# Ledger of designs, part 82: designed miniproteins, single chains, continued (4)

Each design is a single chain, and the fold is of that chain. pLDDT is the mean over its residues in the fold that is shown.

## One batch from the design tools (miniprotein)

Design m14822
Fold by ESMFold2-Fast:
Structure m14822 (fold): chain A 110 residues (1-110)
Amino acid sequence: KEFEKIVEEMKKLVEENKELFEKSLYIVENSSSGEEAVELLREETTREELEKIVELGEKSAELLKKLLEAKPDLSEEEVKKDKELYELLVKLGAAAAVAAPAREVLEELE
Protein backbone atom coordinates (compact mmCIF):
# COMPACT_ATOMS: atom_id res chain seq x y z
CA LYS A 1 0.00 0.00 0.00
CA GLU A 2 1.10 3.59 -0.71
CA PHE A 3 0.82 4.55 2.98
CA GLU A 4 3.28 1.82 4.06
CA LYS A 5 5.73 2.86 1.32
CA ILE A 6 5.66 6.49 2.53
CA VAL A 7 6.21 5.36 6.16
CA GLU A 8 9.29 3.36 5.02
CA GLU A 9 10.62 6.45 3.17
CA MET A 10 10.09 8.49 6.38
CA LYS A 11 12.00 5.88 8.44
CA LYS A 12 14.89 5.93 5.96
CA LEU A 13 15.07 9.74 5.97
CA VAL A 14 15.22 9.78 9.81
CA GLU A 15 17.85 6.99 9.94
CA GLU A 16 20.07 8.81 7.40
CA ASN A 17 19.72 12.22 9.12
CA LYS A 18 19.49 11.46 12.89
CA GLU A 19 21.63 14.42 14.06
CA LEU A 20 19.73 16.97 11.95
CA PHE A 21 16.35 15.66 13.18
CA GLU A 22 17.61 15.84 16.80
CA LYS A 23 18.77 19.44 16.22
CA SER A 24 15.39 20.36 14.62
CA LEU A 25 13.56 18.82 17.60
CA TYR A 26 15.80 20.80 19.98
CA ILE A 27 14.97 24.06 18.16
CA VAL A 28 11.21 23.36 18.22
CA GLU A 29 11.21 22.24 21.89
CA ASN A 30 13.24 25.29 23.02
CA SER A 31 11.38 27.99 21.04
CA SER A 32 7.82 29.31 21.48
CA SER A 33 7.75 31.30 18.21
CA GLY A 34 9.34 31.50 14.77
CA GLU A 35 11.35 34.49 16.00
CA GLU A 36 12.83 32.45 18.88
CA ALA A 37 13.57 29.58 16.46
CA VAL A 38 15.47 32.04 14.22
CA GLU A 39 17.55 33.22 17.23
CA LEU A 40 18.37 29.63 18.32
CA LEU A 41 19.35 28.72 14.75
CA ARG A 42 21.72 31.74 14.59
CA GLU A 43 23.39 30.58 17.85
CA GLU A 44 23.33 26.79 17.36
CA THR A 45 23.93 26.20 13.62
CA THR A 46 26.57 26.74 10.94
CA ARG A 47 25.80 27.81 7.33
CA GLU A 48 26.36 24.21 6.14
CA GLU A 49 23.95 22.87 8.80
CA LEU A 50 21.34 25.52 7.86
CA GLU A 51 21.45 24.42 4.19
CA LYS A 52 20.95 20.78 5.24
CA ILE A 53 18.17 21.69 7.74
CA VAL A 54 16.27 23.59 5.00
CA GLU A 55 16.60 20.64 2.59
CA LEU A 56 15.61 18.10 5.28
CA GLY A 57 12.63 20.23 6.36
CA GLU A 58 11.38 20.57 2.77
CA LYS A 59 11.71 16.80 2.20
CA SER A 60 9.91 16.16 5.53
CA ALA A 61 7.04 18.50 4.56
CA GLU A 62 6.67 16.72 1.19
CA LEU A 63 6.55 13.27 2.84
CA LEU A 64 3.99 14.48 5.42
CA LYS A 65 1.87 15.87 2.55
CA LYS A 66 2.09 12.53 0.68
CA LEU A 67 1.17 10.62 3.87
CA LEU A 68 -1.95 12.78 4.38
CA GLU A 69 -2.91 12.32 0.69
CA ALA A 70 -2.48 8.53 1.00
CA LYS A 71 -4.55 8.38 4.23
CA PRO A 72 -6.71 11.52 4.71
CA ASP A 73 -8.62 9.82 7.56
CA LEU A 74 -5.48 9.21 9.67
CA SER A 75 -6.60 9.91 13.26
CA GLU A 76 -4.63 11.00 16.35
CA GLU A 77 -5.85 7.84 18.12
CA GLU A 78 -4.42 5.62 15.34
CA VAL A 79 -1.09 7.50 15.42
CA LYS A 80 -0.88 7.23 19.25
CA LYS A 81 -1.33 3.44 19.07
CA ASP A 82 1.69 3.15 16.74
CA LYS A 83 4.69 4.44 18.73
CA GLU A 84 7.03 4.20 15.71
CA LEU A 85 4.64 6.18 13.48
CA TYR A 86 4.08 8.75 16.26
CA GLU A 87 7.85 9.27 16.71
CA LEU A 88 8.32 9.60 12.92
CA LEU A 89 5.55 12.22 12.64
CA VAL A 90 7.00 14.21 15.56
CA LYS A 91 10.49 14.21 13.98
CA LEU A 92 9.32 15.07 10.44
CA GLY A 93 6.91 17.69 11.81
CA ALA A 94 9.72 19.38 13.76
CA ALA A 95 12.02 19.37 10.70
CA ALA A 96 9.24 20.82 8.50
CA ALA A 97 8.49 23.53 11.11
CA VAL A 98 12.18 24.57 11.34
CA ALA A 99 12.65 24.87 7.53
CA ALA A 100 11.23 28.43 7.20
CA PRO A 101 13.19 29.91 10.17
CA ALA A 102 16.35 28.16 8.87
CA ARG A 103 15.82 29.64 5.38
CA GLU A 104 15.44 33.11 6.95
CA VAL A 105 18.80 32.77 8.77
CA LEU A 106 20.46 31.33 5.63
CA GLU A 107 19.27 34.35 3.55
CA GLU A 108 20.89 36.70 6.12
CA LEU A 109 24.24 34.91 5.51
CA GLU A 110 24.16 35.70 1.76
Scores: mean pLDDT 83

Design m14823
Fold by ESMFold2-Fast:
Structure m14823 (fold): chain A 92 residues (1-92)
Amino acid sequence: DKEVEALRRVTEAMVEAARELGAEEIAELLELTGKAEIAELRGDEKAAAEYREKALPLWEKVLADPELAAQYREVLERVRPVAEAAAEEIEA
């Protein structure tokens, strides 16, 4: 439960940061990726695979577009403190 809750909070923070940047494609990518990871942690391999299939075209766009790649990195930097706090909580 701690792992799923922590991952959900990190995913929500990433999606919010992406939307603040106006990066809707990054927000959609991060939401799908987070849902896939949560599904995998819960043992729902079918749901995890479905979310990953939906995320794949968005990942391909990010890798091909330097502007989207820069927005993705900016989101990761903005949520780093939230991710670090979540990791500490899981380890406690």
Scores: mean pLDDT 82

Design m14824
Fold by ESMFold2-Fast:
Structure m14824 (fold): chain A 56 residues (1-56)
Amino acid sequence: AEEAAKQAAIDALVSLGVSEEEARAAMNDGEKGEALYKSLPREDANAIIARARAAA
């Protein structure tokens, strides 16, 4: 379930133009994840969180 949530978040980030390496790093490092989510438009960040939560 947790792996599915991470993959859903990675796929959503890549669809927004984030590199796959950067998206994966964010999912494996909470500090990098927080910084990345803060840099995204609020609507996009909320949509990614909702998708990850639904996949968990």
Scores: mean pLDDT 73

Design m14825
Fold by ESMFold2-Fast:
Structure m14825 (fold): chain A 73 residues (1-73)
Amino acid sequence: SRGEELMAQITKIVNETMEALKAGDVAKARENIAQLEKLIEEAKKLGDSRTALVGENLLDILKQKLKELEKKL
């Protein structure tokens, strides 16, 4: 279903963002975070509140990690 596709896309982009953060690739992490925000908006438009909530929680964690990485550079 569309919700399953969105959750799979969110999972993929979260994993790619974590890899970028581990590599110190701030530019790639920012790009991936922007893509994650778009997927969360799509979930909200579909009324998939569960997928949107999961995405928002993961987004908050990734934004905090990016902020910490930017302070070290």
Scores: mean pLDDT 87

Design m14826
Fold by ESMFold2-Fast:
Structure m14826 (fold): chain A 77 residues (1-77)
Amino acid sequence: MDEAEYRALLEAARLIGGLSEETVRAILAGDAEKVTPEQVRVFRLAVQWLLSQGLLKPSSAEFYMEKARAVEEKLAA
């Protein structure tokens, strides 16, 4: 995982919806018990925005969106 892309994701998630680094890390770790559906939605918006700005490679965006999907599936259970 590209560290520069990860830092861009942290900043975008903070600016768009006030997500902490701990919340972003919980989504990436699949810790559904530590996050809300709204926080996962903000994370997805941050990934989509960074992709639209050319700040994420499509493969990186796919990786992050898959992590968000896995957490959303656990939250729905």
Scores: mean pLDDT 85

Design m14827
Fold by ESMFold2-Fast:
Structure m14827 (fold): chain A 85 residues (1-85)
Amino acid sequence: KLSIEETLKKIDELWKKYSPQLSDTERERIEELIRRVKDLLRKGDVEGAGNLVSDELLKLVLDGTSSPVAVQLVQEMGDILSETL
């Protein structure tokens, strides 16, 4: 079980680890996703944050042009959110 503060910290660590391996377009897309996820988490909307990540993960997988690194980052973000609460 992770607190909201621990979840936000883990998301920041995840971004720092994977962002250098992303294309400029992927960085922009995932940075916006992270911004929206953090906003929802700060409001206590963990379910909304999880749904947003799941929706984006599905879009990345269906895109067929997304890198494995981008998919892995969004999957690991979903895993972090599943441990929140």
Scores: mean pLDDT 83

Design m14828
Fold by ESMFold2-Fast:
Structure m14828 (fold): chain A 92 residues (1-92)
Amino acid sequence: MVTVAVIVAGESEEKVKAAIEKAVQAAKAAGFNVTDVKVAEKFEAEGKVVEVVEITSPDPRLAELYGNLSVEEAIEAAKKHKEEVVKHLAVK
């Protein structure tokens, strides 16, 4: 079983949630087995909502695509680089 951390930013919690749901549906449609999706951390930066999402799967390809960052390391990175996160990773 593999757990990956994904950082998502958006103008509102609704936009972030919609982006996460769309990404999970796309992954399932592509043949990735996603067993759990959990919001590990949520904060606001630069007027935007930032969430660190924990995705669990038995598919080891997920770790190859999203890297080996732990959930805790992803939370630290998102908070340390919050300006870059909201500038480059914010969904519209």
Scores: mean pLDDT 76

Design m14829
Fold by ESMFold2-Fast:
Structure m14829 (fold): chain A 88 residues (1-88)
Amino acid sequence: MEIEELRKKIPEEKKIVFEQLLKLANGDPRAVKAALELLLNSTVEEIKEAIQKYIEIKDNPTPVDAILYAEFLKKYGKYDKEEFEKFK
């Protein structure tokens, strides 16, 4: 799916968060795709809480890993370090 097609499906209220997540993704295609899927399927508050929680529990979090973690929580509902490392 083209990124531009996904951008058109994002509600206006989520566009600012989308641009912020794109900056955090830093061009990583997995993180960009995860950010788009999160914005289509989750509230802004859910995304922010998942990212913040990952930053608090990881010794050296990257923005890319934080986005992938939020997508992981959306699919599986809880953090498991071993399962998350297999997912990413």
Scores: mean pLDDT 65

Design m14830
Fold by ESMFold2-Fast:
Structure m14830 (fold): chain A 55 residues (1-55)
Amino acid sequence: SMEIEELIKKAKEGVSKLNWSEELKEDIYQGLVDIIRGVEAAIADPEATIARYLA
């Protein structure tokens, strides 16, 4: 959704402003994207999301 794409954009912008190593910033960014995508999936279909986490 557009809201999720905006959150991902903000996550990238926020991480880019950190005075950390590029490797650590990439790792944190990837983790945030995974969390954002997981939350989107959970909101869209809670039952399918629970089944996926238990598989």
Scores: mean pLDDT 78

Design m14831
Fold by ESMFold2-Fast:
Structure m14831 (fold): chain A 68 residues (1-68)
Amino acid sequence: TADDDFTQAVRDSVFKELSASDDPEKKAKELKDRLDQAVADGLITEDARKTMIKVIDEVTKEILKQKK
């Protein structure tokens, strides 16, 4: 479905950005701040923001499990 494709694209993008970062937790916070701004600017819905935040949190946990 379109929602599944969107969620997968978000997951792939988040994974790339967090994997390239020396501080995945800080990068995750920056991505969440960008989502807050996107909602304020009317670019995305609050429901889309909640879905993206869930993906960011899941990917962040996966990356942190690969670190000491």
Scores: mean pLDDT 78

Design m14832
Fold by ESMFold2-Fast:
Structure m14832 (fold): chain A 58 residues (1-58)
Amino acid sequence: SEAERLAELFGVPLEVAQKAVDHVPDGSLVEKAQAVKNLNPQLDVEAFLQAIRELEKL
């Protein structure tokens, strides 16, 4: 699922990724990834940028 993929990319629990997906349910995967970062501002910037690069390859 999208939540599982975001949890793997960011190294966060599935429930944290699911909350971000639920926050922007009609958004793109990139928008859902952005929501993970916005809801979890303590996440490392490098990890966030790396996740976005991986999503943009698709």
Scores: mean pLDDT 76

Design m14833
Fold by ESMFold2-Fast:
Structure m14833 (fold): chain A 66 residues (1-66)
Amino acid sequence: SAEKGKELWEKYEKASHQLDGKGGTGGMDLTGLPKEGLYRFYSQGVPGVIPAFSDEEAEAIAAYLS
């Protein structure tokens, strides 16, 4: 759900001062990406920045941000 996605996104935003959805991870604006793109991004993670999420968690975050 989008609410679960918000909880997960906020948890990792607090852990990483670089994750704000608007280029905090090296200039990528994550808001406005299609849900499929967001799902892929969060399911793979970014080495040293964000962990890879489970399929369910990545879909929830994608639903929140899309």
Scores: mean pLDDT 63

Design m14834
Fold by ESMFold2-Fast:
Structure m14834 (fold): chain A 105 residues (1-105)
Amino acid sequence: GQSATLTQPVSPLVPAVYSWFRQKPGEEPQLIASVLVTSTSKSVFYAPEVLGRFTASIDEEKQTATLEMRDLQPEDSAVYYFRVSTTGDLSNPDWTGAGTELVVE
């Protein structure tokens, strides 16, 4: 299977929800992974469709968010978006990154 990695700078790294969304043609954006960063802890969510295949992480030293995608399937073809929300409201993010198109054969 194919693999791919998406990387997003998150400087300065602050307590927030750091989320990866994907949007397929004709569909609404879907939350696929998020990392909740607090002053004391991190916790990670994965959608069932990507659980065990995708890894979302935050590198605090490099201030970088990474989505590592392995065992890619044609169903993973989508535009991927990174969003940051300090309030936890994922429908009203403080920042949204540019979309990255992924095509899986």
Scores: mean pLDDT 79

Design m14835
Fold by ESMFold2-Fast:
Structure m14835 (fold): chain A 86 residues (1-86)
Amino acid sequence: SIADLLAQAAAAIRDRSLTFDQLLARMQAITEQILAESTSKQQISDAFSQITSAVIAEVRRSDQARREQLLSVWAEIGTKVQKHIS
């Protein structure tokens, strides 16, 4: 379900043991599954808003290096979402 995918995304965002490449790959895979399971642009937008909120919350609690990693991953998945719904 999309709820389970969002829970996986939140867990990945909080997992400081993941390298940048591992986090990016996991977030891209989760995002592709959300896009595949979504039945409307609104559902995709709502899911991405929840991911964005999780990223912002983790950014606020992170050091500079982790903030840069999180924002880079968010930008990459955001580009994928925008291309899909455009």
Scores: mean pLDDT 87

Design m14836
Fold by ESMFold2-Fast:
Structure m14836 (fold): chain A 61 residues (1-61)
Amino acid sequence: MALSDEELLERLIEVAERAAETEPNGAATAEDILKFAEEYFPDAKEAIKRLREIVERAKRR
């Protein structure tokens, strides 16, 4: 991606997915990343949606 904001959001999604899969409290870590994205990138609807899906998946585990 050419834009730094898009690149940062993609990295945050990768970190959230890894945390959700590998960490005992990965749901909490993914939720913190989601809150950060909602606060600093509120218009990034697609990235926020992906982060919400990661959080929900982690909670079901």
Scores: mean pLDDT 78

Design m14837
Fold by ESMFold2-Fast:
Structure m14837 (fold): chain A 61 residues (1-61)
Amino acid sequence: GDRERALRAIEEAVKALPKVSGEAREQAQRALGLAQGYYDRGDFRRAEEAARRALEIIEKA
């Protein structure tokens, strides 16, 4: 469901975070922080979107 997709996206972003440094890492950490906040209050779709944004930042770095 939405919760499982959000959790997986967050886990993937956390695991990928060490692949980047500097400004890209800071941007990815901010997006991941938003994802965590959305997840904690039950906004799983927004949590997934924010986590996927973190992954996009990492992939484009």
Scores: mean pLDDT 87

Design m14838
Fold by ESMFold2-Fast:
Structure m14838 (fold): chain A 62 residues (1-62)
Amino acid sequence: GFAAALSEALETLAKKTGKSASEIEQLLNEVLEGKMTIEQAAAKLGVHPADVELLVNLLKNS
């Protein structure tokens, strides 16, 4: 389901960025709460905005 896909994507991104999965998940929650934009979260993680958007959509449907 979406939860399993989210877990796999978070682990993959954590390995690429050197951030923990929990830190990435916290940034995604800040985006969902409207406290930061997708672009700001992507900049903090050093990834494409499209990658953050995918994870936010997975989190919304988990």
Scores: mean pLDDT 80

Design m14839
Fold by ESMFold2-Fast:
Structure m14839 (fold): chain A 99 residues (1-99)
Amino acid sequence: DVEALSREELIALLEEELATTSNRSAQLLGELRLAALRGEEPAEEVIEEIARELTRVALETGVPLEEVVERARKLGEELGMPKAGEEVAERVRKLLEEL
């Protein structure tokens, strides 16, 4: 049994990718993955930024609110951070209700 990368090595590589990416969505997703790998809750600012980006995309593309909320919850589950996914979903709902 051979592991290609340790958790520490994977974290270091992900940090390098985040430093070099120009894609905002990829950067935010990378920050969530990094928090998951460290066993940390994502920073509140990351949650807020993701909620804003999802809200912006929904408004630009006409994607229904319920689909955006479902995507946020599913992303949290896939990353092993269901609480973070739920917090993003809640913020998206609040942002759209304030419109």
Scores: mean pLDDT 69

Design m14840
Fold by ESMFold2-Fast:
Structure m14840 (fold): chain A 79 residues (1-79)
Amino acid sequence: SMLEEQQEELRRMAEEAERTGDIDLIMETAEKLAEALKEMARQDVENKGVFTEEEYEELLKFIEEQKKKVKELAEKLKE
């Protein structure tokens, strides 16, 4: 399935990031994981699962705030 293919791609990226210590690759992997999490939560809300629309919006804001902090930290770690 597309989900299994995406998970396998993310696993390979994570392994390569660990092997190389490439901060850019680590960041790309983290962003792809964040986007996958957003999509999963969006689908849960659309199917009236566990997440409410309000909780989904809060999750989106939280992810964006954490992405910004992680990018700032990655820049400091480079130089």
Scores: mean pLDDT 72

Design m14841
Fold by ESMFold2-Fast:
Order: sequence, then structure tokens, then C-alpha cells
Structure m14841 (fold): chain A 60 residues (1-60)
Amino acid sequence: SMVETLVNLARKYKKYDVAEEIERLSEKDTPEDKKKMRELILDFGLEAGHEASRKHRAKG
């Protein structure tokens, strides 16, 4: 699942606290917690994508 993919990616970057928070929020049923999880996923996903792009494009 997308959540597990992002949790594994966070662990790869040694962001264990982020991985734990994503898992914790994914189990919540409140709209506020779902919103927080979506924002966290978007922010982390974008940062991970930028990191991959930096290594492949040498910041060009």
C-alpha cells in the first residue's frame, strides 16, 4: 500500500519517527488525523522525490 511504501521510505532515510507517525495516523478515523496524514505523505513524498532527482540530475 502507499502508506507502507512511505513508511519503508522513511525508514530508508532514517526517519523512524516519521514512519511511526504515518502508521499511527493511518489507523485513526477522525477527519483531522486523516488530513494530517495526507499532508505528511505529500510533504515527505515530495522531499524524497527531490532527493532522488538531486542524485540523478546532479542539481542541474
Scores: mean pLDDT 67

Design m14842
Fold by ESMFold2-Fast:
Structure m14842 (fold): chain A 82 residues (1-82)
Amino acid sequence: MDAEIREEAERAKALITEEVDGILADKSLKLTDAQKAALKAARDRAIALLDEAVAAGTREAFEKAVREATGLLVDTVKKILE
C-alpha cells in the first residue's frame, strides 16, 4: 500500500511540475516576475503537501493532500489569468 501511494504521489508531482513549467515557458502569457514567483511557490507547496501525505502513509491523508494541492494550483492560475 505505501508503495502504491508513493507511485501515485511521484506521478502527481511530475504532472504538477510539467504543467507549471509549461505555463512558465509560455511567452504569450507575458507573466510578470511576481506571477512566475507565485506559480513556483504554489508548485513547491503542492509538492510538499504530497510528500507530507506520503510520510503520513494513509490513503485519507493522500486524498486530502491531492484536494488541497489541486485547490492551491487552480486558485493561483485563476489569479494570474484575471
Scores: mean pLDDT 82

Design m14843
Fold by ESMFold2-Fast:
Structure m14843 (fold): chain A 97 residues (1-97)
Amino acid sequence: GLSVKALNLVNELIVILESDPSVEKEERLVELTVELSQELVKEKKLSLDKLLELRDKVLQDTSIEKQSERAAVFLLEISEELKLERLKNAVELYLSR
């Protein structure tokens, strides 16, 4: 299972992914995705290499729209690997918009 901190981050991400889009929510989505990934590395549920790949791809000089899309794709991959069905469904809804 995930830690309480990781579960709280997942729940915050689900709320953002299911809500109406805004620039502030896209920025928060990126921030929370990085924070969740750092927590998952501490729990040995995600490799450090995967976290570094996310940071390099998401935090490159690109628009917030592209950063949030990349973060959502990364969350989809994590949700499938860790079998987080609610997060997966929320990401699929976000990406279908």
Scores: mean pLDDT 82

Design m14844
Fold by ESMFold2-Fast:
Structure m14844 (fold): chain A 73 residues (1-73)
Amino acid sequence: SKEELIKELEELLKKMPEMSDEEVREKLYEIMAKWLSDPSASVEERQAVVELVLEAPSMSPEEVAKKLLEMLE
């Protein structure tokens, strides 16, 4: 559910200082993939996440996490 993904993302933001960039990116991609696979996601919400996936390599993990949280809220 969207609320479960928001909670997972909020917990990730709290743990980020103790994680490697690679671990954070893997977790962010897992959260994005879960939302893209959720049948409750609108076309607009899916498009926004796809755009974020394409932009993610040029962003810090923290920036990706914050933008994803903003999109899900």
Scores: mean pLDDT 81

Design m14845
Fold by ESMFold2-Fast:
Structure m14845 (fold): chain A 85 residues (1-85)
Amino acid sequence: SELEKLIERIEKEGVTEEILKEYMRIHSRLVAEGDTSALPLLQKLAKVVNEKGEPSEELEEKLRPFAEELLAEAEPTVQERLAAR
């Protein structure tokens, strides 16, 4: 279900660098294992990526500041909550 989670993330967040890295990792692992049962999910993932637009340098650049700012806002808040224990 890693591919299903990745599809959900693309639908919610769009195609990001993190999603691309995770996709590459999963794809490489499945190819190495020879697991063809994931082929329908890989095809669905490719279709969703095409529908959302190919990840381009421009798209990655546009999404990166927002992703970094959102992560920075979330991570410091989480750390502050843990420190307040």
Scores: mean pLDDT 59

Design m14846
Fold by ESMFold2-Fast:
Structure m14846 (fold): chain A 75 residues (1-75)
Amino acid sequence: SLRAEVDAALARIDAATGGTAETRAAVAQARDYFDIITKISEKTPINEEAVFATLKGILAYRLGVPIEEIDRWVG
């Protein structure tokens, strides 16, 4: 499921960055976004690729790394 894929990706990012306070904050913000979009998707469905791309964007901006680095950490 998309939730399982998101949870797995966030866990990989936490592991790759060493679980710093900044990483925890970035992961929390990405998770908050996912919870909001999941609630909205009950009324306005969107595709999984768009949701995942937005989550990676949030993480990249919050951690100050390019999206390509997030892709490397997620695998």
Scores: mean pLDDT 78

Design m14847
Fold by ESMFold2-Fast:
Structure m14847 (fold): chain A 91 residues (1-91)
Amino acid sequence: MSLFEKLKEAIEKNDVEKFKKTLEELLKKFNLEGLKSLFEEEEDQKALIEELKKKLDEIKDEEEFIKEAQKILFERDVEKGVELLKEAVLK
């Protein structure tokens, strides 16, 4: 199976462990391994699964889905950075 098919199956089954493993392989393929820190917390993984599931329903093309997934991951990385900065300033 392609990584896209594996990711889709994991999302459809709400299998957080399989989703994490498949997404790590996808990030590795596109040299985005730095973003895997977003999946260390279970709650973050569940939120991301829901967001990606919506995109899978809208997008049927694998290449277009990968581009949208990359954008979602980049947006979440920026959001985490802003939250960490806010915590540092409020001390």
Scores: mean pLDDT 62

Design m14848
Fold by ESMFold2-Fast:
Structure m14848 (fold): chain A 93 residues (1-93)
Amino acid sequence: KVEELKKKALEYFKQAIEALEKGDYKAAAEYAIKGVEALTEALVLAGKMTEEQAQLMVETMKKLAERVKEGDEEAARILRENLELGKEYLEKE
């Protein structure tokens, strides 16, 4: 259900942010991907996003996550910004 997926996405984004703070870039990348997958699924089910837009968003996150796993500090900073925006969006409910 949309509400359950949004809650799951928020939990994953919080875990990803915590992992980034600890310098665990691999865990941060994995949680970020799971979070975006849950969020995009929720938005598609809610009629707020197309399946094509969801696929593009997940693919974009996976590419960013690969850079983060490689130790790219700039990619990690961009990831944090994206995660904070996603968290803020979900918390406004």
Scores: mean pLDDT 86

Design m14849
Fold by ESMFold2-Fast:
Structure m14849 (fold): chain A 99 residues (1-99)
Amino acid sequence: SKEEIREVAERWIELEAEFIRHYLDTYYPELSDAEKQALVDAAVARQRAAVDKLLATKSKQEVIDILLEGLDKAIVDYQKYYPELVPEVEELKKELEEL
């Protein structure tokens, strides 16, 4: 269902927040905690709005296909910059493929 897709997408947004914060801590350590948090919050808000729009405007299968493409890209980035998150994002991809 679209509700189950939303649940998977929300868990992915949580992983993205962790990934972005880890990336900023590693490559932009000069940024203040407040600046890093603002960047994470802005990214989360943008991703949540994008998911809301997809669920409102696209069919179930179209939303799944778009999110799977995004997850494939996320796996590549996580492998490179935060490999500890890879098992969790691969599990989300598997759950989404079964919907």
Scores: mean pLDDT 90

Design m14850
Fold by ESMFold2-Fast:
Structure m14850 (fold): chain A 97 residues (1-97)
Amino acid sequence: MGIRIARLNNLPILGVTDPENVEEAIRLAKELQAGTLLVEDDPEIVERAKELIKKYNLDIHIIVVPAGKLEELLSDPEKLQALIERETGLKGKVTVP
């Protein structure tokens, strides 16, 4: 599945690894009130996510991760927590599924 969900203090964090699931990931982020979206460093993913966030006027921070590294980050709560704090200033405990 190209969409992953983690949590920071029970707040949902979404990750997307493929361009075809970007719209669904943004839809889920909106429904779950997620403030953070992790995307693989792929121009189709990054640009599509930016376009949809702008189109729907959402307050979502996009964090771009190196290609092929998102699944690894979503499996490492300490690294994911450090990344989110560095990029957004949000502090808390990260839990992965």
Scores: mean pLDDT 79

Design m14851
Fold by ESMFold2-Fast:
Order: sequence, then structure tokens, then C-alpha cells
Structure m14851 (fold): chain A 85 residues (1-85)
Amino acid sequence: SIEELYNKPISEIIDELQSKYGLSERQRFLLAMLLGMIKNNAKQEEIDYIREKLVEEMQRAGYPESDIESLLKLLKELEELEKKK
């Protein structure tokens, strides 16, 4: 579940998402930065900026739109769980 994923160390979340989506090292780096920002309650504008850069990189790499949408939905659910603290 999303709650089980959220309660994992950030490194394990990154490893699971990299495996699930087949992310490159650069995409993994952007994802790691984004998750770190979410967990540290960074400004929404800063989170949105890095999220946009991750989407741009995935689009350039030819990822299906459905995979990008799936990842974005999961990241949004993690953001909402962090806000409920």
C-alpha cells in the first residue's frame, strides 16, 4: 500500500520506484531530490519545479504517458501523507 511505501526509508522508496519504472541514474537522482524535498516539507514551488524537470527527462527518454501519470499520482499520494502529519 501507499502507507507501507511511505513508512520505508527514503533510499528504499527510491530503489522500489527505480525498479518499477526502470529509471535511469539521472531520473533516479531527480526522484531522490523530489522525495527528499517532500519529506523535508520544502516550498510547493520548489517541489513543482523538480517534479517538472523529472517529467521533462522522462518524456525525452520516451516513457509512456501512462507510466509518467502513474508515478506522478504515487508522488502526489506521498505528498498528501506528509501533509497529514
Scores: mean pLDDT 82

Design m14852
Fold by ESMFold2-Fast:
Structure m14852 (fold): chain A 68 residues (1-68)
Amino acid sequence: SIENILEIVKAAIRKEIEEGLAAGLSREEIEENVKTLIEHYTETYKMSPEVRKEVEEEARKLIEEALA
């Protein structure tokens, strides 16, 4: 389901942000890694444009919360 895909991708994004921060990566490096991750999941799950937009919006919120 769309809800299951969103939860899986959100968990992966949170992990990417946490690991990036722990490794001392810059905001730009973390943002690029998250972007690459979203592209990978979009292709893997054949996400519709609507689901992809939801993922991208959630990723932005997670990055802002972690880095602000």
Scores: mean pLDDT 82

Design m14853
Fold by ESMFold2-Fast:
Structure m14853 (fold): chain A 69 residues (1-69)
Amino acid sequence: MRTLDRDRTIQSLQDRGVPRQYTQRVVDNFQQYLDQGYDLSDASSLAMQRSNLPSQYWPLAGQSLIDNY
């Protein structure tokens, strides 16, 4: 499975307006779900849910995660 550039992906999330308190957790959970064999859509959604990311940030976070994969 492709491994994300963790620091770059965190920065991308912050640049797109995701609050810093969520960014590391979202990226770490996304990589974990990808490593478990989930597809990009499911891994993205599950990562945002597990990270307790407010739904208002999901479109920005989801786009950032996919763009950095």
Scores: mean pLDDT 81

Design m14854
Fold by ESMFold2-Fast:
Structure m14854 (fold): chain A 79 residues (1-79)
Amino acid sequence: SLEEAREMVEKFLEGLEGVREYLESQESVPPELLEAVAEQVRGQTEKLLAAIPEEAEELREEVRRATEEFLAFLEEKKA
């Protein structure tokens, strides 16, 4: 349902923020770990988008935007 999809999206966004805070708290993060996290997030995003009803375009866009921003953060951490 739309309500369940919204709840799933909220948990996904909270998860991304938690991972971001954890990585920012580390003095150094191995590039291999950053790449593994990126791959996991891409996979989770694809599964989540498949579970969101087609009528919930705004939720799909929110997930895509959050994922793009998070992946950009990971690339910045590699530099």
Scores: mean pLDDT 84

Design m14855
Fold by ESMFold2-Fast:
Structure m14855 (fold): chain A 100 residues (1-100)
Amino acid sequence: TEKVNELIDEVVKKLEAAGITVSESFIEKVKKMSPVEALEKILQLLLGAAMRAVRAGDEAKLATVLEALEEVLKFVKEYFPEMVEGAENALKFARELAAA
């Protein structure tokens, strides 16, 4: 859980630095979840952020979200191999949105 919470904090910090607002109450709730559930919720958050960035035409925010998705993928490859397919699919979907 500690490593997952550290990843969550880094992802949130990266998003907020790019001007993407993240709900503090949502993050607090996610940090109370199991590691796999927390990672699933973070992937959902990032996909939602990617969709909003694409709709807004905000290439800088989209780049930050893609970078955060890559960090999540790197993390799950090392610590949660069962999540790799989900993270790869999320990153692929976000990249396809960026290309449209």
Scores: mean pLDDT 85

Design m14856
Fold by ESMFold2-Fast:
Structure m14856 (fold): chain A 106 residues (1-106)
Amino acid sequence: GSILQAMRDAFEQGKARRKEDEELIKKAEELSPFNKKIGDLVKEYRKLVEERDKLVQEAINELKTMIEKGASEEEIRKKVQEYNAKLSELNAKIDETRKKIEELLK
């Protein structure tokens, strides 16, 4: 229902935000063969983004299954809170890694 649509919308908004960062990361990737620190940070950034995208997809799939099986509003709310906490942690790490890359490119 509406909660699944809200999660899909949040995923698409996150993807759009990552497109803005993509030019910065691609520039860093081009410098990766010449600078190990930049290379390591780019690898970390890509890994964290992949982990976030996987977690969002797992959340959507699990919540969809819970709704289809008639899970209570409380069970759904608790599961959303669990995923939001994990996503918040990953987003903080992604933002920190991006800032470190940005600083090295200046």
Scores: mean pLDDT 82

